# Designed miniproteins, single chains, continued (5): the designs that were tried, part 51

Each design is a single chain, and the fold is of that chain. pLDDT is the mean over its residues in the fold that is shown.

## One batch from the design tools (miniprotein)

Design m17758
Fold by ESMFold2-Fast:
Structure m17758 (fold): chain A 116 residues (1-116)
Amino acid sequence: NLKLEEIKQSAKEIEELLKEGNTEAAQKLAEEHRPLYVSALDEALKKVPKEKLLEKLPKIVVSTPGISPEHLPKIEEVLEKSSNGEEFLEELSKFLPLPHVVLLADKIIEAALELE
């Protein structure tokens, strides 16, 4: 999927911008590429049972820059209740900055591909 390579490159650029402290550029890039993450997460949630993604979620959260382990219960709740990628990103963006939300989405998409 061509979109998967675009998502991986986007996530890498956002992570690098966050490491540099360029929060404004990271936010702008996350907003610009948000539809790519929504589309890929929609496909992931349709192909893989949520139970399998939830089993992987603790490791995903720990490996995602800028997300505290204390956010895990809320992320689990949002993943379990979300029917699609739009709902997932919208709900998480209420309590996490968008750059961190799309980096989390990237890792969930990657985990879903490994579970196919």
Scores: mean pLDDT 85

Design m17759
Fold by ESMFold2-Fast:
Structure m17759 (fold): chain A 57 residues (1-57)
Amino acid sequence: MEEAREKAAEEAREKARAKGYEEVEIDTGVQDGHVVAVAYQRFEGRVKVLAEARVPV
């Protein structure tokens, strides 16, 4: 499980970086047999989702 989380987080970071975002936060969860990683930024109490990656478990 941790390996799938790290892989999903890395893929989400790379997708965000490809869009020009170097400084992002990553959140991971499990949904429908996949680890889902979301790369996001916080601005004044709001969350902007920049990229998402999914890895099967």
Scores: mean pLDDT 78

Design m17760
Fold by ESMFold2-Fast:
Structure m17760 (fold): chain A 80 residues (1-80)
Amino acid sequence: MKLSESLSEKIKKALEELLKTGEDGRIPLEEAKALIEEFFSEHPELVKLLIEELEEKEVDGRVDVEYLSELLAIAEDVLK
């Protein structure tokens, strides 16, 4: 599957919203998981890998938005 420009735009917009509402540039792990599942629901193996990477970086139920952004960029490149 090839990712459209609209998906990349949605991801970037979501990350910008999270940076505005999150503390110290961090968001709840469950919120990050929900975003990954929403954007990549058609690719369950990729979703599993991304969630596993987030869980390794989770601290006190939160993950860095910067790290989430990096994972989402990698996922987009894999699907191009």
Scores: mean pLDDT 75

Design m17761
Fold by ESMFold2-Fast:
Structure m17761 (fold): chain A 100 residues (1-100)
Amino acid sequence: MKELTPEEAKEIFDELKKYIQKHSKRKKPPKTVGEIIGELLRYLQEKGLADPEDPSVIVLDPSDPLGQILRRALGKDRITSSELLDFLNEIAKKIKELEK
C-alpha cells in the first residue's frame, strides 16, 4: 500500500465516518477518530466478513459501501485484521497531521 497523504486519509475517513455514523448502535453517534475506528472494527466483527478458509482474513465485499471504500483505499479484495488495524491507525495519524 502506498503511503496516504493527509488529504487522502481525510477523504477516506470522511466516507467511513458517514457510513459508521449511519450504522452505529451507540446512544451517541461516534465523533472522534478513535471512536469511529472502534465502531468500524466492531461493525466488521458483527457482519461476519471472515473468509471461511481463514477466519483472520476479512473479505471486502464490492457490493457493500464499506467494502467498496476499503477496496479503493487498500487496492485489494482481502485483508487481515492486522492489516486493517494498521491502515486505520495510519488514517488516524494522517488526520492528526491536519489538526488545526
Scores: mean pLDDT 68

Design m17762
Fold by ESMFold2-Fast:
Structure m17762 (fold): chain A 82 residues (1-82)
Amino acid sequence: KKEELIELLKEAIKKLREYLKTKDKAKFEEAVELLNKAGELLTELELPDEVKELLRKAHQALVQEKVEEAIKYLEKALELLE
């Protein structure tokens, strides 16, 4: 559901922000898991291509360890979903 996707993205952003403050790898790993779950849900939802592209860019930024950039993409995706 769209509401589930929104909550997953909010929680992922929260975990990434905690990681930036604490450098706790567990928070980064939790955020990646939440985004993997969001990616699976994405295949079931009728969403604008722009939202899907932003989520792909966020995942790619995390693979490159560009955490602040990933947060920006996730925040833009949330803005478009609401």
Scores: mean pLDDT 81

Design m17763
Fold by ESMFold2-Fast:
Structure m17763 (fold): chain A 65 residues (1-65)
Amino acid sequence: DVDVEMTILELAVYATLGLKIEKTKSKPGGASVTNERDDEQAVKELREAIAAISRDPSVSLTFKE
């Protein structure tokens, strides 16, 4: 449903698409040497959140784009 998953989808799209999320602070970035801006851990959290919200494996079709 768009009512709730919408909020989670936005976060997922941000990290997945590579959109930078201004988490109200630059520090959270971690200033990784060259691991690029996409934090693999961040993707994990989004994935878990999506699963919890949707509660459906079909929804996990993957937010590649």
Scores: mean pLDDT 47

Design m17764
Fold by ESMFold2-Fast:
Structure m17764 (fold): chain A 78 residues (1-78)
Amino acid sequence: MDPTIINILKILSVLIDQNSPLSVSEIASILGLSAATISQILDILEANSVLKKNNSKYSSTLSAAQKAFVKAIVANLN
């Protein structure tokens, strides 16, 4: 699987688990990825209405079913 897709799924999983808006630096710290990588992915997800941005923090717009699906996929990426 493309590393970008894996990182997208990991970012979504973190946002779902925290259930609160997170900054680029907070997500980067949780996942051990560079802020540049996180920022690039967040920009793509926000542009596609998968995430919303408010005061430099991001939160998911996913339904309960979509959240469950993301978590199931991430569980199989180890």
Scores: mean pLDDT 79

Design m17765
Fold by ESMFold2-Fast:
Structure m17765 (fold): chain A 81 residues (1-81)
Amino acid sequence: MTEAEKRQATEAAMKKLLEDVFGLDFNLWLEGVKAAQAGDDKRAEELGKKIEAQIEELMKKRGLTEKDLEAAVEEFAEAVH
């Protein structure tokens, strides 16, 4: 497996995690990724702040903590190894 293939698989799994666990607006997240890839730092930062605020609010509503996020990321990392 190439490093690029491993990164693509990780991105796909993170996308699924964000959709399933946090219920994020996929369109807002996708716009942020596109802005970052286009090198539009100002747009990427603006959308990033909106996404972070939305994640924080959804986490609060669902009773999730930063530790829950870290545990989910670690579980995914262990599954990929």
Scores: mean pLDDT 65

Design m17766
Fold by ESMFold2-Fast:
Structure m17766 (fold): chain A 81 residues (1-81)
Amino acid sequence: MTTEKIEVTILQKDPGTYEVLVEKITTTNRIDQKSELLKEFTLENEDEMKEKIREYYKKGIKNILADETSKSLVDEVIEEL
């Protein structure tokens, strides 16, 4: 059995600067996991980052990982949905 999901990772490098990684995670037979980088980009605006998080959630991409600093931003957006 093969399962695919999109995973988004958000890292805050500097205040107001966010590095975003979008990966496709493929799991085969519940053991073999493969990661493929689909997109990597940087956002220099908190409001643009919040909008992007909202857009991913609306598209059904709910697997969002954030570093400790960015977690509060992600949680704030999710609470507003």
Scores: mean pLDDT 77

Design m17767
Fold by ESMFold2-Fast:
Structure m17767 (fold): chain A 96 residues (1-96)
Amino acid sequence: NLKKIVGTWTLKDANGKEIGTLTINEDGSVSGTLTNGDAVEGKILYIGEDKVILELTITHTASNGQTATTRVIAVAKIDLEKKTLTIESALVLEGP
C-alpha cells in the first residue's frame, strides 16, 4: 500500500487551495515545503482506501533566525490521479 503513494504531492487545504508540496518516501517519512516557506517533516501513520493520516512538524523560521514549530496529526484525502493531498482535518498537538 505505501508503494502506491510514494512520490511528490500537491498539498491543499480543506477549501481546495494549494498550500505546499509534500514528498512521501519509501520508508514512510514525509518532507516538504509550504507556499509561505515553512518546512514540513513527518511520517505516515495510516493508509486507507482514499485517506492518509500524517504526523507532521511544521517549522517557521523568522528573518532573525528564530524558529517556531507546530506538530499536528492530519487527515488528508488522497487523489492518486491528480497527485494531491487535501487536508480535511488536523489535530494540533503542539504549537507556538
Scores: mean pLDDT 86

Design m17768
Fold by ESMFold2-Fast:
Structure m17768 (fold): chain A 67 residues (1-67)
Amino acid sequence: KEELLKKAEEYENLAKTYRDMADKLRSIAAASTDPEVKALLNKGADWFDQLASEYEKKAEELRKQAE
């Protein structure tokens, strides 16, 4: 139980970090005047959001198993 909860917290922290990275990339993209750079940064942000979503789901499953 304890190990599963600890791993869930680890995945939750990773997801939070990736969400923060996505937000930063979108902020930089919004400030950019170069359309090519803007598109690349937004694509990167979407990729980090996908990773965050994946870790969030894994954390939820681990918490469910810990019960």
Scores: mean pLDDT 84

Design m17769
Fold by ESMFold2-Fast:
Structure m17769 (fold): chain A 72 residues (1-72)
Amino acid sequence: SELEKGLELLGKVGEAVRPLVEALKAEDPSVTVHGVPLSADEVRITVRRGDEIREGVARTPEEAVAVVRELV
């Protein structure tokens, strides 16, 4: 059930960051944001802008929004 919890967190993170990602893509089409569940309680977020790649970890949808803002 760890996998199901991780996928649920990933889904919530995706929903929370979507408006920010859409706004970022409107200004810079090269921006991509990807999430991967690491555990039931953690998601790794990868932000790409052109040739630059940055990564962070979030435990909540709220933290994920802050991480995306920091990595851009």
Scores: mean pLDDT 85

Design m17770
Fold by ESMFold2-Fast:
Order: C-alpha cells, then sequence, then structure tokens
Structure m17770 (fold): chain A 99 residues (1-99)
C-alpha cells in the first residue's frame, strides 16, 4: 500500500543517514593509531553488525508485504552492500593493527 511504501521510505531514509554517519566515523578512525584506533573500529564494527541485521530484517518484511517500489528495493540492496563493504574494511583494518 501507499502507507506501507511511505513507512518503508522513512526507514530507508533513516538507514541511509546511519550508513553515512558510520562511513564518516570510519574516515575519522583512519586518522587514529594504536589503542584509540582499535577501540573506535570495534565500536564501528558493533554498530555495523546491528544495522546489517536491521536492514536485512526490514528489507525482508517490506519485500514480503509487496510494499517496496523497485527503486526502494534497489536502494535497500545498495545500502546493505555499503554496510557490508564498510564491515569488511573495518575487519581488514583491525587485522592489520593487531598483526
Amino acid sequence: SASQQAEAQRLLDALEREVARLEEEYREAETLTGREAIQKLIAIGASLGVLLIQAHVSFRIYSRQGALSPEQAARFRELIARLQDLSDRVAARLNALLA
């Protein structure tokens, strides 16, 4: 329904803001070294894990309800891909710092 599409859009917009925030936090973490870098990256990684689960759950629910436009579905997939890419970068950087 139009109401469900509007709700999905609000969640999508909120998710996009959170993804952009974590991407910025990661850029800031790249300026850090040692323990401070490790602590910041762990915090970012934890937030990414929660958001990935929330994004997958929301995408599944709205997809099953037929509530998403093709454009909204594509945007969910794009944001999930960005979260996964950022998660991989965080893991790689932590592995490098702990070596």
Scores: mean pLDDT 90

Design m17771
Fold by ESMFold2-Fast:
Structure m17771 (fold): chain A 106 residues (1-106)
Amino acid sequence: MGEEMVREAERLIELGDEYYKQGDYSRALSYYFAAGRAAERAVQLGEVERGLKLGVEAYTRAAEIAEELGDKRRLADAYDNLSRLYSLAGKLEESEYWGKKAEEAK
């Protein structure tokens, strides 16, 4: 159910934050992307408000790390995922904005 995906997204963000604090950016990125996917699933299952909030948090953290590392592909991935997340939540203007940012990051 959607509540399970909300809890999973929260748990995965917490793990991402822990690895980021340890300087393990690779694991932090993996957990933030996993958290964003769980948040997208929460949105699809009807937890639109909570799922959108958690997914934006997760993918924004992933984008920040990718930018810090100079990883243009992972940065573009994070922006593309933000675009998809906003589209799933019915936020079409925000979806278009992040889609353009993803193209610019390549």
Scores: mean pLDDT 90

Design m17772
Fold by ESMFold2-Fast:
Structure m17772 (fold): chain A 90 residues (1-90)
Amino acid sequence: SMQDLINQLRELIQQIRQVTNQAELDQLIDQLIDILLQAMKDPSLDLQQKLQLIGMILRLIGLQLDDIPLEVKKEEVIKIAEEAIRLLES
C-alpha cells in the first residue's frame, strides 16, 4: 500500500542519519530508488506526480556518482526522501 511505502521511507531516513561510510549510503540510496519505483506503479498518482518521482530518482543517481562529502550527501538524500513523503501524502 502507499502507507507501507511512506512508512518504509520514514524508516530509511532514520537509517541514513546513522550511516558512517559511502558504501552503506549507496546501499540505502538503492533502497530509496526501489521504493520510488514501486510508488510510480500506483495508479492513484497522476502524471505530474510520477514525473516528480522520476526527477527524484535522477537526483539520487547523481548523488551516487558525485564525489561530495558524506555529511552533505546524507542531508541531500534525506531532503529528497522527505520530498517524496510529502508528494505521496498529497
Scores: mean pLDDT 90

Design m17773
Fold by ESMFold2-Fast:
Structure m17773 (fold): chain A 84 residues (1-84)
Amino acid sequence: MEVQVVVEVLAGGEVHRYTAKPGETIEVEVYAEGESVRVRVFLQEGDKRYELEEPVELKVGEVLERTFEIGGQTVTVRVRVFEK
């Protein structure tokens, strides 16, 4: 079954979605006009979606870096928040 990691970034009232397969890396730069950005990470298997961790709030200047093991391969997620 095909699996992928989905990262959703909520910034400025908009949702930006990024996907990676096992063995890939997601690197995201987010520009924020304000205080916080919310990041959610999911595992997508066919029509099912599972949360890999609790939602994280990031402020300008903060970085989220996570590595998940999926099917014997790693997926690395990095989100950096910059001031717009």
Scores: mean pLDDT 79

Design m17774
Fold by ESMFold2-Fast:
Structure m17774 (fold): chain A 90 residues (1-90)
Amino acid sequence: SIEEELRRILERAEELMKKGAPVEDVASYALGELIRLAEKHKLSPEVREALLETAQRVIDLINAGASPEEILAALREGVERIVELYKKEK
């Protein structure tokens, strides 16, 4: 399910940061996975918009020089919102 894939993305991003991966590499992984979900799955406009908005927030934070903690927090917030929207549509 998309919920399980989103949780896995968060868990792996957090694990990569914990292991000392560069913020840019962690962000590239997360962005690639979010875009993949948006492109390959038939999602409602609301869920798709939330995915792309989350990806854009991560890009903006990286460009602003945000901390790894801020980027992870934005990813977590975005994933929670996407999951809530997805569950509401069922």
Scores: mean pLDDT 79

Design m17775
Fold by ESMFold2-Fast:
Structure m17775 (fold): chain A 83 residues (1-83)
Amino acid sequence: SPERKIILRLKKEYEKAENGVLTKEQAIDAVRKAAEEDGSLTPEEIEHIIKRLEELADKNGGTLTFEQAKEAVREALEEIRKK
């Protein structure tokens, strides 16, 4: 599933992060790659998830914790499922 693949990719990137945060660019790159590898999401749906991460990172000074990134991905996927 896209949620599982995206969250697993994020978990791996956060394991490499010394301070438990990713930059906006790092979080977006991880999510985009995992979503593309899953292949079940349209490009428009992937951009919807990425926009949510960008907006949240900008509110948090340009970084995201794992919990913040995970919640943002889950909320964006929930919105996609309701279409």
Scores: mean pLDDT 84

Design m17776
Fold by ESMFold2-Fast:
Structure m17776 (fold): chain A 81 residues (1-81)
Amino acid sequence: SAEEALREARARAADQEMMDFAARYVPDAYQAVLDLRAKGASKGIVSGALLDAFELASETEAARKQQEELQALLEKLKKLQ
């Protein structure tokens, strides 16, 4: 049905967003998900690995945002010297 096709398309879009996010912040974990897919791992195993990669990516993004804020403060301090 059109509703089933729309639900499937939305699920694929969500998975792609998670993959793109993991590729940006945790490329090694992203590659592990690709390797599992290539080896024919079950949908459950692949989904679990993708969720783990997304969680790790979220933690990595938060750490990078903190570093970016600290770098911005250091640049402001340089201008005051």
Scores: mean pLDDT 82

Design m17777
Fold by ESMFold2-Fast:
Structure m17777 (fold): chain A 67 residues (1-67)
Amino acid sequence: MDETLYLRFPNEEQLRKALPDLRALFERGASQQELLAKAQEYGGTLLAISPGPRRVVLVAGDRRVEL
């Protein structure tokens, strides 16, 4: 089922370090559990899950990135 996953990182540097791994996982069709587990390696936490398109939104302060 298509859902939008929102992940919060402690700072922009950790988001930037996580981004290539999360993008690769997202592109190969990884589950929300796999994406969250990878985000947690960089200090990422689950902010929200919303019904909608299969999308991941990464936030850190004012920085926002969509996969």
Scores: mean pLDDT 85

Design m17778
Fold by ESMFold2-Fast:
Structure m17778 (fold): chain A 75 residues (1-75)
Amino acid sequence: MEELKKEIEEKIEKLVKEKKIGGVLKAMAERVKERNPDKSSPLIDEYLKNYEASEEDKELVEKIEKLTKEELAKA
């Protein structure tokens, strides 16, 4: 999925350049916490507390997870 990879990379570059990456970090932290509800991490808890994730940030994380699953399935 070359188009998905390019879309993810362009979105991340834009967010880093605009210093708006915090929402993506929170969205990623939410997904990690959902998969590991019994585990606590100070870093994950900080991202959950200090940032706000937009719908676009959540969609980007879902796309990253989809790409990651496809790559892991090939290994």
Scores: mean pLDDT 74

Design m17779
Fold by ESMFold2-Fast:
Structure m17779 (fold): chain A 65 residues (1-65)
Amino acid sequence: SNEEELEKGLEEELKKIKEKKNPTDAEDLINVLESALETPMSEKQKEILKKALEEAKKILEEIKK
């Protein structure tokens, strides 16, 4: 489904950012997700984006250690 593809795409992107330890990529993804969450979307899409946003923020904090 569209929601499954979105979730898997975000999981893969987050994995790449974590492996490369690139803070700019993490910050860019956070900005994109925050902007997207201000637009109308389904509850399921909102849950997926919020989960990805929290994970991206955790990855960024880990990189900054």
Scores: mean pLDDT 84

Design m17780
Fold by ESMFold2-Fast:
Structure m17780 (fold): chain A 82 residues (1-82)
Amino acid sequence: GPARERAIAALREALPGAKAADPEAAALIEEALRLLESGGDLQRALALLGEALVLVAKAGEERAVARLEEALEAVGELLAAE
């Protein structure tokens, strides 16, 4: 649905900045992308993205932070709709 598509798009846009910030943040985003694309555990995706946001924010990657915040909002909407 639209929220899932928005989350996936935002994470794909965040990924280059996350890779520049921290390899761990990139790995967390890639795992969250796998969960979203496969219809997996949304609670786990939310937790992984929260951890990635902390790492990316610490590195000062403002564009990637904005995209991760957008993805977190969209995943929260998906979780509320379950």
Scores: mean pLDDT 86

Design m17781
Fold by ESMFold2-Fast:
Structure m17781 (fold): chain A 105 residues (1-105)
Amino acid sequence: SLLEEAKEYAEKALALLREAAELARELGDEKTAADLESAAAAVEEGLKSNVEEAYGYLLLAANLARQAARRAREELSPEDAARLGALLDEAIAHLNKAAELLKEL
C-alpha cells in the first residue's frame, strides 16, 4: 500500500539522519549533529501520527536536514562536507518520496 511504502521511505530516512548525526558528531560539528537529531525526532513523530500530521513532520525533517547540510558545507572541509552531504541528500530524497506518497492518500 502507499502508506506502507511511505513508512518504509520514512524509516530509511530516519536511519540515514541518525547516521549523519553520528558522522557530524565525529567530525566535531555538534550543532549540525543536534539539528539532525531534531530532524530524526520529527520523522519519529511523523511515524506515530495521522497522515496529515505525518506529512508536516516529514517536510519539517527535510527542511532541517537541508539547513544542516548548508551549515556543514560552510563549517567543514570540502571532503567532510561531501561525506555528510551524501547521507543528507539520500535522507532528503527518501523524506520527499514518503511525503509524496502520503499526499496521494
Scores: mean pLDDT 89

Design m17782
Fold by ESMFold2-Fast:
Structure m17782 (fold): chain A 92 residues (1-92)
Amino acid sequence: SVFEEFLERFREALEKHVETRDSQAFIEEMEKILKEFLEKLGITLEEFEEALRRGEPEFRRVELELQRLLLEYREKLRRDTETAAKHLEELK
């Protein structure tokens, strides 16, 4: 589905950002993913936000999945930062 394709592309963008640490490239990729998602649905950003506010089931599901992915990504970045810090300490 269009929603599943959006979530998969979002997940791939997050995983790529963990490796590259290029925040600007990540933001640009996220904006592109969102734009293409809205175009495939045939709706505007405002209509998307209204659907989320109304609690439309598919849009609510996407919101919850995005929140989970962002939480997992945040935890991954934290662990990778701790691993890098440990590696640097071992080089002293």
Scores: mean pLDDT 74

Design m17783
Fold by ESMFold2-Fast:
Structure m17783 (fold): chain A 57 residues (1-57)
Amino acid sequence: MQLAQAKEDTLAVGREVVLIKKGTLVEVLAERDGMALVRLADGTVVLVGSDKLELLS
């Protein structure tokens, strides 16, 4: 299971459009074609550009 942190404020798309602030920790569920499917701390699953995330480990 992979954690990532937002490099900058970015918009993510799921059921709704969500603003992810710089420094927000997210769980990476999948990555493909420059996009990452991530789960936020509240359990919301959204799609964000992989280039906006710094992978942590």
Scores: mean pLDDT 82

Design m17784
Fold by ESMFold2-Fast:
Structure m17784 (fold): chain A 84 residues (1-84)
Amino acid sequence: MMEELQELDDKIVEAGRTLLDPSASLEEKRAALAEFRRNSARFLELLKKMNVPDEVLQQTEELLAGMLRQGEAVLAEAEAAEAA
């Protein structure tokens, strides 16, 4: 479980880096956002199984939701720029 959490954390960070990379293609950013959504959901499920304190779980959910919202905004801006 600890190793799975680290792997998911690494994948979430990597997806975030791709989303914020100005040289990444729209296809790469879409794939990164999908990976971020998938890995964030798995990360939260593992935390629930590990019985982490409710406050930690809530804070983690809020942080991941915020990052997802930011990633969606970045992708939308990149798609608008490509459409011009």
Scores: mean pLDDT 79

Design m17785
Fold by ESMFold2-Fast:
Structure m17785 (fold): chain A 60 residues (1-60)
Amino acid sequence: MVNYDDPYYSTALHLIGMGKLMERGNDLEGAQRMYDQAAKFAEKLKDKGSKEYILKLVKE
């Protein structure tokens, strides 16, 4: 189950979006930093589905 009202979830999604933009600009190091931050926020999520979704996005 996904909790869209969770500030950690929305922040993690924002960080993933920034990471993808950095990858497109060939800033792989910057992208990895954004993904690492998103994963840290995912670990704080109480909803397992939201956590797994974010972690899947940073792994891919």
Scores: mean pLDDT 75

Design m17786
Fold by ESMFold2-Fast:
Structure m17786 (fold): chain A 78 residues (1-78)
Amino acid sequence: GPPPKLNYIIIPLAGGRQLLLATVPKEVLADAKDAADALRKVAEYFGIELPPDPEVLAFSEKELSYGLTEVVAIFRAG
């Protein structure tokens, strides 16, 4: 299971979009090639089921203290 100090929330948006807010260890994103790869790595880390071929509409990453990273992504089914 995920570490007890790490979390995510998914908020449904209009038009079949979803907003993901997540805090992960920075190592989860270290080998991410692009925003879609980063979204898949976050989903794999928490065991989140993504829609097939997700389209990433917006992505941001913010380094936090203690080796953590905050991820904000907006995505939909591709």
Scores: mean pLDDT 83

Design m17787
Fold by ESMFold2-Fast:
Structure m17787 (fold): chain A 68 residues (1-68)
Amino acid sequence: AMYKTLEEFLDAVVRTLRRMAEEGRITPEQLRAVADRLIAYLREQGVPDELIERFRAEVDRLIAEMEA
């Protein structure tokens, strides 16, 4: 239940960032900065590493798509 809610939240964040990237509203550098700050915050809150690494992988994939 708790992890499902966190997964849904992180999925919503990735969808928002993807939409902003598609609209040209965020650069790869800005996306990295936002993701790094959020990941640091999630680690401080004790979010499981598996969810953090999944989120990081999705952001890295989006950045790769933007730089292709």
Scores: mean pLDDT 81

Design m17788
Fold by ESMFold2-Fast:
Structure m17788 (fold): chain A 57 residues (1-57)
Amino acid sequence: TLVENARKAGLEGDKSPEAVKGGNIAVMMGRMKGYLDATASSAIPISSQKLIDALES
């Protein structure tokens, strides 16, 4: 149940199930932000690859 999951997550599920959902979403959003930042950083390797292609072309 939602309450049982909240308890296992170390939260008082009977206090605020909405807060438990919000907390889980916040953690997931934080991870997604990290993923997006990593994806943006990958643009640098792409730029380097284009330079290599220009030299080899």
Scores: mean pLDDT 51

Design m17789
Fold by ESMFold2-Fast:
Structure m17789 (fold): chain A 100 residues (1-100)
Amino acid sequence: SKKDQILEILKEATEKIIEILRENGLDGLADSIEKEMKIIEEEMKKTEDIEKVVNLAIGYMEYLKLLAESLRDNGLISEEAAEEIIKIAEEAIKKVKEIK
């Protein structure tokens, strides 16, 4: 289903972001994102509104972009790590928008 495709895109993107965070010693934040994703998956499963599913997916990816920028600005990750996270999130947003 379209909903299942969006969930797969989100899982792939968040798994890559989690790996980058763990490689940078941010295991607690990575664990938090894993828990947040479980909540988002449950919210997506409960709604029949595909527009809500799309908005939840895009909103969470945008949140992860802002998080990466904040981590970089506070010296918690490198510029390169932040750029990689932002790229992953942007590519996921694009893929979600292309599903119709």
Scores: mean pLDDT 88

Design m17790
Fold by ESMFold2-Fast:
Structure m17790 (fold): chain A 89 residues (1-89)
Amino acid sequence: SVAEDERLVEQLRELLRQARELLRQARRAAEVGDRETVRRLVLELEILLGIARIILGVLKLTNAPEEILEEAEEIVRELDEILAEARRL
């Protein structure tokens, strides 16, 4: 249902908000040379991306509306970019 698809997209939006905060923390840790904290935050970002990919897979399997799938794909793409940036710290 559209309501169920919208709940899954809201979960993706929340994962993106969490990932942005983890990236801010990773940048701060990198600035002070705390590489151990950066590595931990990268692992946390990998977990968030994994969850987001599972949610996207569910949306595709349930034939969610195209607009919902486009937003979900965009969120997963942004999460992948956040992870790539954190890995470069």
Scores: mean pLDDT 92

Design m17791
Fold by ESMFold2-Fast:
Structure m17791 (fold): chain A 71 residues (1-71)
Amino acid sequence: SAVDIFLALAGREPGAAAEGPLPAEVRALVDRLIQAIRDGDYAAAHREAQALVRDFPAWEARALEYIRAHA
């Protein structure tokens, strides 16, 4: 599933993570990822997940929590 792909990219022991609400840029990425999952566009969902892990690694845990709640 898209969630399993995201879990594989994020890693299962990410170490120290940022806390608090998602920044606007991370939230926008996560909202696009959730919409891609809902649309069945798993290629787009995978690209957004890769961008999250690459550009916002400190926010992976919080973003994953949000995705699991809303996807």
Scores: mean pLDDT 72

Design m17792
Fold by ESMFold2-Fast:
Structure m17792 (fold): chain A 100 residues (1-100)
Amino acid sequence: MTLEQKALEFLELFIEALYYERKARDTVGEKGAEYRRKASELRQQALKLLDEIEKENPEFAKKVRDILYEVAVEFDTNPSLSYEELLERAKERLEKALKE
């Protein structure tokens, strides 16, 4: 798997975790707890990929993390964005980071 593929999978997993955390907040009882566990699992998987990227290219890992911060802000400020729309925006930012 290339650094680009690892970064994309990292962003996909982390963005999915954000949407599960939102579902968990809006859901009560055991189903809400399940969504929170799913979000935690996805975050753990994503962070392992980020660790691999950082070991191979620390500067690129910083750019990936900066993209994640931008995406997280956009997720918080625009609640109407779908998972697919937010992921597409993350992909565009990743492509720009790769062209340096």
Scores: mean pLDDT 85

